Designed miniproteins, single chains, continued (2). Designs and how they scored, part 60

Each design is a single chain, and the fold is of that chain. pLDDT is the mean over its residues in the fold that is shown.

## One batch from the design tools (miniprotein)

Design m6187
Fold by ESMFold2-Fast:
Structure m6187 (fold): chain A 118 residues (1-118)
Amino acid sequence: MITLTESGGGTFEEGGSVRLSGKITGDLKFVFSVAWFRQRPGEPLKFVAEIDMFTGEVGYAPEFKGRATISYDKEKSTLYLDLRDLRKEDTAVYYFQVVTLSYPPSVAWGQGVTVTVV
């Protein structure tokens, strides 16, 4: 069993930057991928970025390339999302997702972390 802990939300200034964190606790041997999604008020859930945990390959949605960076710290078992040049449209709830190749396979979601840009 894995447990997900999200942090780094809050109120931030336009033009600033934020680091969101998703800590994974438990058996990481079966973690296939880790990803960040966001949901803006009145909009559907949107993919932001992912890491393939076996290859280390990273993927970004086109609108986040150059402004977002996804990274994983093995020492801390923590996934980061760094957002730069914050805009009011970055105001959203951000969700950490983990996919495991256990049997049965499982998808776990964090509880969501709110980012407000003022």
Scores: mean pLDDT 81

Design m6188
Fold by ESMFold2-Fast:
Structure m6188 (fold): chain A 108 residues (1-108)
Amino acid sequence: GKAEELVELLKERGIEISEEEAKALLEQLRTHPELVAKIFIDFLNDENEEIREVAQKILAALLEVEPEAALKVLKIILENIKEEKLDLVKKAVEESGNEEAKKLFESF
């Protein structure tokens, strides 16, 4: 399922999460996209480079596995993120290979 796909994709990118954590993340992404976007904004704005990199990679994976819900989250991120962090959002979009995410990013 999508949770297993998310676990595999993140593992390839050096991030280990459980299938239960992946299921919870995908459920929150679908049901509470505004809350998920706020969490991503907080992590992408974090002073710790490792936290920013993990958030960027997870956002990229979500745009691949659950594109419809992740695009809603991406839009909220782009409307609220600090300008100096836009390059991290761009990296997530490019890593995802999601063409609709690229178009959305280019509109900001």
Scores: mean pLDDT 89

Design m6189
Fold by ESMFold2-Fast:
Structure m6189 (fold): chain A 71 residues (1-71)
Amino acid sequence: MIEPAAFDTNGDGTLDGEEVNALLTALGEPALSPEELAAFLRAADTDGRVDDGTVLPGDVLYWLYQRREGL
């Protein structure tokens, strides 16, 4: 099945905004708008990692779970 890590094209263990939207589209989920994507990346930064707006693959799965629940 589709794995978030498979969309990490540079192999650094993180996904940028383009890779996040590619993963969502491949899962049949709607792509995030630029504003929604920015909000998601800002929320992910609260885990103590300050970077250029990249996220861990596991963070994308957790976010999808919350989105499906409407929480």
Scores: mean pLDDT 63

Design m6190
Fold by ESMFold2-Fast:
Structure m6190 (fold): chain A 108 residues (1-108)
Amino acid sequence: SMAARERERERMLRLILERARRAAEAAAPVLEELAARRDDAAATTEAIRALQEAVALVREAVEGIRAGELTPEEAAELLRRAAEHLRRAGMPEEAVRALLEAAEELER
């Protein structure tokens, strides 16, 4: 039914947003350290680019699920790609795991 689909969509959105919040909280201390660095501009630029890519992928997953345009499996793939970008950016493993666990739970 449409009501069941809406409840499932809301559940998926809550899951993605909660795990994205946990990833952001875990990443915050590392982001503060990166912002304070003034001696390695190239490494900082690469980390910021990877973070921007991760944020864009999470936003695409949220917007796609909200619009009914993405399946749970497609949203999970976007979250896995976002987790890879977080790892490349040097973010804590807790931030990476939060997104990977969200992807696994979406697919069940």
Scores: mean pLDDT 84

Design m6191
Fold by ESMFold2-Fast:
Structure m6191 (fold): chain A 74 residues (1-74)
Amino acid sequence: TRELLEAALEGAIEAVDEGDGKRAKEAMLRALELAGVRSKEAERLIEEGQRAAEEGDLERAKRLFREAVELALK
């Protein structure tokens, strides 16, 4: 679980740096599904991260995706 979510986070951060917030969101949501994590709060943070990336706030997007992983690992 942890390794899967951390790998997805690295991929999401890379996607954010490439300007692809949608790819980042898809990677994160897929990782939650594969890990069997059912957290509406983590999904909400991922959606906010995509919006931040689309608005050009890459640092906020990365923080939101990291928070989603931390929450999912509770």
Scores: mean pLDDT 82

Design m6192
Fold by ESMFold2-Fast:
Order: structure tokens, then C-alpha cells, then sequence
Structure m6192 (fold): chain A 65 residues (1-65)
């Protein structure tokens, strides 16, 4: 799997969880942060860092919910 495919699959996974678990407003904010992290991970070729940052964003969003 390419770095692009791997990060996009991770982003899609979190999108489904976010849409299910969070309010529309919080989900929209959280997805903007997720997309930014995905873009940075692709630019830097650091998929592991991107995945870790996405997990942290999701955990923070759950705490706010």
C-alpha cells in the first residue's frame, strides 16, 4: 500500500467514526484538523506521524463531546 493509500484509508476510518459519534459542528471542525494532518503527512512522507496525530485529534474531540 502506498503512503497516500494508507493515510487516505486512515482518514476515511476516522470520518466514519466522527460522523457517528460527534455533533455536526464538532465533526466538521475535527474533520478539518484531520484533513490538514493527512496533507502534512503526505508532504513529509511520514504516515506513522500522521496516524498518531489523527488519533490524538480524535481523542481530543471525544473529550469535548
Amino acid sequence: MSNEEEILKELEKYKELIEKELSDELAKETMKKMKKVAEEALKNNDVEKGKKEMEEIYKEALEKA
Scores: mean pLDDT 81

Design m6193
Fold by ESMFold2-Fast:
Structure m6193 (fold): chain A 61 residues (1-61)
Amino acid sequence: MKEEKLKKAEELIKQADEHVAAGDYDTALRYYGEAAFLLKDVDPEKADEVIARAEAINGAR
């Protein structure tokens, strides 16, 4: 259960990173949000790191 959520979150983070590299920030932010949501239950510190990453992208000018 916990391992499955962690694995899914890592896949979502990978997808988000690929969309960031492609310049599709809107889609990347959605993937980061889903990953953070899954991680809140199993790894709250990692969830906070993912949220910080998404906020950094939103703050980019």
Scores: mean pLDDT 80

Design m6194
Fold by ESMFold2-Fast:
Structure m6194 (fold): chain A 68 residues (1-68)
Amino acid sequence: MSEEELERKRRELAREIVEKLEEAFRENAERVLEEVKRERTPELERLLRIYIEALPEEEREEFLRRLE
């Protein structure tokens, strides 16, 4: 198998893993955001940032905007 085929297969696997992680992180970010809106603490804000860090920049900005 060529180096290029190996790289393609690695990218396909990484993409699937990232997609599943993004979905899980998005769900957790929504839950934490709801808690932050109820009671804003540094610990909850940090937890929210951890979950949104794996998401696309546009989604991260949306979550951070919703904090204000």
Scores: mean pLDDT 76

Design m6195
Fold by ESMFold2-Fast:
Structure m6195 (fold): chain A 95 residues (1-95)
Amino acid sequence: EPSCPVSSSSTAEDFYNCGNDLFLSGKYGQARVSYENAIKLDPNFAEAHYNLGNVYFLAGQYDEAAENYEKAAELSPDSEIGKLARIEAGYAREM
């Protein structure tokens, strides 16, 4: 089974990249855990919050999706991810 082995030497970026591989493989529950681990190591990781929002959105957990998108937008308001996150937060709140 595809998995991301956890180690004490793993970085926030390692967990984020692993989460992306799991997400693309449709393993959303494992992707969620990987993104959460990235955020634990770097709470200001806007891209990890954004992708965690996408995981919650696909699970129909729209409030949790919106909260993560809003956090991504707050952390990186002028980036492409931050701009997309603002739009997707609004969409998730409408669901």
Scores: mean pLDDT 83

Design m6197
Fold by ESMFold2-Fast:
Formats: sequence, C-alpha cells, structure tokens
Structure m6197 (fold): chain A 55 residues (1-55)
Amino acid sequence: SAMERQIESARQLLEGMRDAPAEVRRAAIEREAALFGDPELAAAYHRLLDEHLAA
C-alpha cells in the first residue's frame, strides 16, 4: 500500500541518519509527517520514530 511504502521510506531515512543525534532524526521525521498533512501517516511516522529511538 502507499502507507506501507511511505513507512518503509521513513525507515530507510532513519537508517541513513544512524550517526545523527536523536533530535535531528526526530526533526527529519516531523518534517516528513508535516509534508503530507495525513494524520494516519503522521501517527505511523511517530510510532516508527518512537520504536527506532527506544531500540
């Protein structure tokens, strides 16, 4: 689905930023979430970020 592809793209973005501070990774995901204006996608991005930073 389109949402699954966007979530995978966000995962790849976070992988590419593995050496960046947590706040920089958070800012990148927040920027991506805001770009689409889709609350379901934004919620998925926030969950992905929380899981990534908690690992």
Scores: mean pLDDT 78

Design m6198
Fold by ESMFold2-Fast:
Structure m6198 (fold): chain A 61 residues (1-61)
Amino acid sequence: AAAPAVPEVPPGGKITPPLSREEIDERLRKIMETLEKAGLLTPEVRANLEAAADLQYENAK
């Protein structure tokens, strides 16, 4: 889940069930690959995505 600084809206408005640590990591990887292909994966964006994944890992604990 995102911090209040970034409001997230799901593409289809569907509820996303709680993810396991491995699923969170897989999602992060796919997002980073998409951004890299688009040329949008900067060090700052990567750090932000990693921080978001870390928060999801904490929630999964």
Scores: mean pLDDT 69

Design m6199
Fold by ESMFold2-Fast:
Structure m6199 (fold): chain A 85 residues (1-85)
Amino acid sequence: SGRAMDLINQAQRYAQNGDIDRAKQLIQQALQIPGVDDDVRRQLQQALQQTTPQGIVDGTNRAMDIGLRSDNQDMRDQVRRIIGG
């Protein structure tokens, strides 16, 4: 999970700098990591189909948002279990 998010963050930085090929290579590496959420995988696959830096940035932003939202929900569920019984 953390390794996948690190790769997505790095891919986004390369895309922001216009390095599409390196960004896509990092996205492909992230897709090979087991345990990545299906929704994150779908956004990464869509990002690989983009031909512009902005398209890849948008795709990786969506993937990161979903990943962070999932992590926040896991934390909320953990707190809820501690407080609720």
Scores: mean pLDDT 77

Design m6200
Fold by ESMFold2-Fast:
Structure m6200 (fold): chain A 62 residues (1-62)
Amino acid sequence: ADRITVRVLEAGPPHKLVGEWETDDPEEALALAREAEAAGKRVLVSGENVETTTRINRELSA
């Protein structure tokens, strides 16, 4: 399975990294990202499958 990395940053400057999580499940990655956004954090999703990570990021920003 393709590895997906979810990076969570502080919302305010200097936008420090809070944590980084890896998963092979796009649904888990999306859930982690949504939880972080709900907590007022900034989220970046990246991984081996560019199509999957692009879709997750679009769903978060839609």
Scores: mean pLDDT 76

Design m6201
Fold by ESMFold2-Fast:
Structure m6201 (fold): chain A 72 residues (1-72)
Amino acid sequence: HMEEARKLFAEAGDLYVKAMHYYYKGDIEKAYELFEKALELFRKAHELMDSPEVKRALERIEQALEEIKKKL
């Protein structure tokens, strides 16, 4: 369970980094798509492991998506 959660967390983190890259490059639509995918994986990781670190990541991505949604 913990190992699976860590793998999902790492994969979600990679998607988050890619989303940030596209966001700063000006590809807002692609960034939004990648942030949504990262959010889903962080949610799955949180279901397997109750972690403050995963919760903080979820909060950050949810805030980022809300801000981007206002500019789409």
Scores: mean pLDDT 79

Design m6202
Fold by ESMFold2-Fast:
Structure m6202 (fold): chain A 56 residues (1-56)
Amino acid sequence: SAAAAERALAEARRALAEGDLERAQKWLTYSVAHGAPEAEVAELAAALRRAAAEQG
């Protein structure tokens, strides 16, 4: 649902800001499953990939 996707995107952004990449990835995946807008998913996925590259 749209509400579930919105909540999941908010949780993913919060986790990313906290440096918790595993939690951010989990919530991003959940947001996609619930129909999150492509542009918001792409932006967050790119940010998560950059953060992962810095840690790995």
Scores: mean pLDDT 85

Design m6203
Fold by ESMFold2-Fast:
Structure m6203 (fold): chain A 101 residues (1-101)
Amino acid sequence: GSLLRTTLESVLELLKEALAALRAGDVKKAIRLVELAIGILRLGLGVLKLIGELTPEEEALINKILELLEKALEALRAGDVKTAEKYLNEAIALIEDYLSK
């Protein structure tokens, strides 16, 4: 697969683990997993831009996922688990849609 596909597969796994941590009441673990997912996405975006393997549509997708993850992280830090789960599920849906193509 492409570097983008591999990056999004790794991020998807981390976000599913973050949701499992939230369901178990482990907010601190969920925060660490979301922070790691953001870090991996930012690194992947930087590398893809450097090698010229990123379309404008793919860049817009990564930026939307990053926006959702930053909002989820803000909600988690505020103790708003329901809002965090909403944004995490929205990010997961975008990633799964891309990976289904």
Scores: mean pLDDT 91

Design m6204
Fold by ESMFold2-Fast:
Structure m6204 (fold): chain A 76 residues (1-76)
Amino acid sequence: MEEELKEYLIEELGLSEEIAEKLLEIAKKVGLSREELLEGGRILAERMNSTTYPKEEKEKELLELLDEILEQIDKL
C-alpha cells in the first residue's frame, strides 16, 4: 500500500522520491487518510509546477519545508 502510494506520488504527480517519502512519513505520524495524502501530493505538485526558477531549487525548498513540518509534529 505505502509503496503503491509512493509510486503514484513520483510517477503520476511528478514528485521526487525524497518528497514522496517525507509526505508519507508525515501522513503516518498525523494519521492522514489515503485521500488526504493524495490531495497533499497534488498541492505539492502544483506548487512545484507554478514556479519559474529551476525545479531542483524548488524541490530543495519543499524538502526543507517538509522537514520543518516533521520537526513540528515531533514536538507534539
Scores: mean pLDDT 74

Design m6205
Fold by ESMFold2-Fast:
Structure m6205 (fold): chain A 74 residues (1-74)
Amino acid sequence: SAMEKNLAALKKEVEADIEVLRKEAEERNDEELLEFIEEQEKRLAEAKTPEEVLEIGMELGVRQLELAVERVFK
């Protein structure tokens, strides 16, 4: 179905974003960020709708922005 194909495609895009963030976390030795990523991976695996996948993607985006703010101020 279109929903299943769209869901799979969205999950792959979010998985790619997770991998980028994981590499940053590993380079920084950031255990808190790695734990956050593991939580998002679990949520992504359990996601059954495009809306749920979008919410996870937005949460990752917010965390990336938070890290950018931390780099400027810390």
Scores: mean pLDDT 83

Design m6206
Fold by ESMFold2-Fast:
Structure m6206 (fold): chain A 78 residues (1-78)
Amino acid sequence: ATPISSISEVKESPAIIRNAEITIDEKLVAKVTAGNAFVLDEGSRVTVSPAAAKILKEQKVKVYTLEGGTVSGLPADI
């Protein structure tokens, strides 16, 4: 994931996750079009499934962290 200081730094049309403990699975990531992004904002604790991680990489979906949002299970190059 790429740390950012403001959502205005995101070129894509991001899905924003705030104050949530969620798993990004293959069903959730399939709703994001190629070139879209996730922003993990303050209070978010996110786990990415192995299947979702593969789809994120293949579709070049970016994952950003903002104000201490956390993520696990991402490929090293996302």
Scores: mean pLDDT 77

Design m6208
Fold by ESMFold2-Fast:
Structure m6208 (fold): chain A 66 residues (1-66)
Amino acid sequence: MVDERLDQLRDSALAAGASEEQAEEIVEKAKEMVKQGASVYEALKKAYEEISKVTGIEFGEPTDLS
């Protein structure tokens, strides 16, 4: 279910060092994007980019980053 992916997104944000409020805001935005017709993939991609911006951690290819 899309909801399970979004819940995992919250845990990822917290693990990366985002505050609980920041993590919840990011998840809420992603969830609303899906409700508005965006794909889960698109919502997750935007959410991970936003987590990276607030935490300074990049997701996807950590080995390729220094």
Scores: mean pLDDT 71

Design m6209
Fold by ESMFold2-Fast:
Structure m6209 (fold): chain A 64 residues (1-64)
Amino acid sequence: SMDEKIRRQIENAEKAIEEAKKTGDKTILLVTIKELRELLRQVKDPELKERIERLIAEAEKLLS
């Protein structure tokens, strides 16, 4: 389903952010933020939207 696809993309983003924390790779963070912002425009479920917004905020904090 679409929700399952979105949850998989969120899980992939969580793994990418975790990898970026370990490696310090800012490119992973920039790519992940871009992908999450695109996903956010497609999501209507409030719970999934909140999860995506939280991940974007976390990734953006890691860039500062």
Scores: mean pLDDT 86

Design m6210
Fold by ESMFold2-Fast:
Structure m6210 (fold): chain A 71 residues (1-71)
Amino acid sequence: APSEEERRAEIVAEAEALVARARADPSLTPEQRAALEALADGVIEMVRADADLADVEALFAATRALAEALL
């Protein structure tokens, strides 16, 4: 299993990749893109604030679910 530090780094990298994918996808509405970016930015900010990993994972799971539905 990855360390908590490695898991936080992985989550940030995946959240940043989702923002990039949302920005590059012309099929998304402005509202859909803004919603996905807001969730992904929220995940990144939680990691920067050293929030509880379980709370980070919960928001990241919601972000990934939205990304799967839209992308």
Scores: mean pLDDT 83

Design m6212
Fold by ESMFold2-Fast:
Structure m6212 (fold): chain A 88 residues (1-88)
Amino acid sequence: DPLRQRALQLAEYYKAKREELAKRLGKESITTEEIIEYIRRKGEENNVDPEKVERAIETWRLLDELARAVEEGDWERAIALAEELLSS
């Protein structure tokens, strides 16, 4: 199933990025809220359009939900989230 494979790829991508960020901040793990705070801060530092920052935050929340769905084996939810991410 191509969508299932894409959901898995997106989940793995999110996990890798989350682990990289945690390591850069000297933490064993990082919460979704901490990631959102980091995105907002970096957006402001780089004068990114606030609407683009909010879109990035929403995308990150969807990726977090997708990664959780994959971990739980909830493939119906994972596929639906992947379709939403890919259509945006």
Scores: mean pLDDT 81

Design m6213
Fold by ESMFold2-Fast:
Structure m6213 (fold): chain A 89 residues (1-89)
Amino acid sequence: DNDAVKWFLKGLELYEQKKYEEAAEYFEKAIELDPNFAIAWFNLGLVYKELKKYEKAIEALEKAIELDPNFELAKRTLETVKKELEKEK
């Protein structure tokens, strides 16, 4: 869906600008239009990690891995987020 890709690309632009809350909204719109968009779920996880919303980051990254079991970067990012969650206790 072209609309899902458009929301995703705007989310990436906002992420590069470190506008993490706005980037999350755009990635959420992309996955609303295409729930199987593994890369959008991954980038949503990255945004939640930057916002220190670690539980939401884990959920989004697990969804990305569910959709693409060979998504090595998502698996490594998930391990990092789980470690950060343990440190924030």
Scores: mean pLDDT 87

Design m6214
Fold by ESMFold2-Fast:
Structure m6214 (fold): chain A 69 residues (1-69)
Amino acid sequence: MVEEMLERVLRYNPTAEGIGEAAAEVARSLGNEELAKQAEEAGKKGDLEKAVELLRKAIELYVEKKKKE
């Protein structure tokens, strides 16, 4: 699930900015403002590796939250 969701987001958001924004939206949907802010900053800096890492973390938290709800 995490890998499938990550691949889908990357397909539609191939830039660091787009990936950072997508990660921030996922993080905010979970109430994690710190992660959202970090993801936006990574995207704005063009740090592709960091943006992807933060997106993956946001998706992992989303999947974990969904299992408990």
Scores: mean pLDDT 80

Design m6215
Fold by ESMFold2-Fast:
Structure m6215 (fold): chain A 60 residues (1-60)
Amino acid sequence: SALTERARALLAEAERALAAGDYARAGQLISKAGVLATLAGDEELLRRAQAVGREAAARM
């Protein structure tokens, strides 16, 4: 679905931001990806967003 595709794209951007050390941007993108994953009912994508979010928070 369009929601799932957007959520994956935002999660990929968040992972790149995290790799670059931009934890604030990563957090914003993770939050948006999580919302879209929830709306799409994609539990696996939501779990991935939450895992990346925990990693970002641990580095802040």
Scores: mean pLDDT 84

Design m6216
Fold by ESMFold2-Fast:
Structure m6216 (fold): chain A 67 residues (1-67)
Amino acid sequence: GPTVLLAAVAELRRVAEGEAARLVEEGIKHLQQGDLETALRLFEEAARLALEGRAAESAIKAVRDGL
């Protein structure tokens, strides 16, 4: 639900830097526009850049489950 999604995005935004931070901000814009599919793809790419291995997989799952 929205609370889980906002928590997952906030945590990703906290750890994201450079290109990953740019992808998070673009994902938030698409989420605000109701483009959930594009937002998910951007958040997944940001998680892959900002996090490693299992941490990236967990963040991606949290975003998917939150949508």
Scores: mean pLDDT 78

Design m6217
Fold by ESMFold2-Fast:
Structure m6217 (fold): chain A 58 residues (1-58)
Amino acid sequence: AAEQRETAQRLAIQVAKAAMDGDREKVDKYLAELEKVATPEQVAAVRAHADRLIAENA
């Protein structure tokens, strides 16, 4: 439980960093890993945030 929460937080940060860099491949890779340790609701929220960051950086 605690390890999964810590891993999910680190993966969410990696998704945000990749999105800021415009690296869609890394965003998708980290989101796939996040799906293994986070709820579908949390994954959807992180994906939506990443999509917004990519759009704003385009």
Scores: mean pLDDT 80

Design m6218
Fold by ESMFold2-Fast:
Structure m6218 (fold): chain A 88 residues (1-88)
Amino acid sequence: ALPPGIPELPEGLAPGQVVNGARVLELFEDPARARRVLLWEVDGRVYALIYGPEEEVRAFLARHNLREVGSAEVAGRTLAVAEADVAP
């Protein structure tokens, strides 16, 4: 299950957009790996949303030591949500 406010398809989202009260903070695209990563603030917490092929999403999570809180298969790709601590 995805955290509340998290969009099912992160395509078309851009930094500064507000959707259902949640804010897109930053977007990172890797076209060579068909992968998108965005930072999404919802319910006072920041999440990293990683969307793309399963192998690329899992590699990203492992490389950055991110704690997965949820995942789903969306439009034939993997959407993983990881908790991102905002440093004070």
Scores: mean pLDDT 72

Design m6219
Fold by ESMFold2-Fast:
Structure m6219 (fold): chain A 68 residues (1-68)
Amino acid sequence: MEDEYLAGLYLQKAYDADPEWVAEHRDEIAARLMAAHGAGGATSLANVAKQIYDEALRRAEERRRRAA
């Protein structure tokens, strides 16, 4: 429950940071989260979602630089 809740929060933050990147990588993100879930707790869902959020933040920065 708590791990899934935190994962949801990080995914929302990722979407807020770069909604276009999240939409473009929807299937990849889903696959990563399903792989973590299927690992039976060996990999934290929240940790994977945080990695996705960190990637979205980096992509938002790259988009800002490219748009300038």
Scores: mean pLDDT 75

Design m6220
Fold by ESMFold2-Fast:
Structure m6220 (fold): chain A 60 residues (1-60)
Amino acid sequence: NAFLKAAYYLGKAIQAYEDGDKETAIEYLNKAREYASKAPPEQAKAILTLADKLLEEINK
């Protein structure tokens, strides 16, 4: 299930960011976005919105 994989990698990205590992967080964000692109559009929108918010935090 692409949506569950996207959610899983988004969770891993958040954990890596909280651990101070921005590079690993970006890698997991890229995987979350890849799987989100294969999920139904409405489900993908939620994952992509959260991923964009995390990326903004990383870029501060």
Scores: mean pLDDT 83

Design m6221
Fold by ESMFold2-Fast:
Structure m6221 (fold): chain A 66 residues (1-66)
Amino acid sequence: SPFDELLRLLGRLSPAAQDELLVELDRELRALYAANSDASPEEKRRLLEELFRRFVERARELLARE
């Protein structure tokens, strides 16, 4: 899953890059739930998968720059 891939990549990043990514992820998760409070469980799951896929790519970019 995108979530499992994100967790795997997080473990490979430097502590500074982990902190940066986690701060960004926290902000986007809070915004997603606030904007989609009335969304169905299916919609929320789809949005979460899309979010995690974006953060997988972001984590890969950060890892490539190290």
Scores: mean pLDDT 85

Design m6223
Fold by ESMFold2-Fast:
Structure m6223 (fold): chain A 64 residues (1-64)
Amino acid sequence: MKEEVDREAIEESVKAITEAQKKGDYKEGAEKLRKIAEEARKKGASESLVKGIEEAAKQYEELA
C-alpha cells in the first residue's frame, strides 16, 4: 500500500537528515535522500512525498 511505502521513505529520510546534521556531511545527506526518493518512486510512493524528498536533497546539495 502507498501508506506503508510512504512511511518507510519518511523514516529513511529522517534518519539520513539526522545523520547529515550530526556529521555535518550535507553532500552525503543529499546523496542518500536522492536514493531514498528514487527507491520510493519505484515502490509506488506518493508523488508529493517523492518531490518533498527530492527538494530536501536539493537544499542539502546547496549547503555542500
Scores: mean pLDDT 80

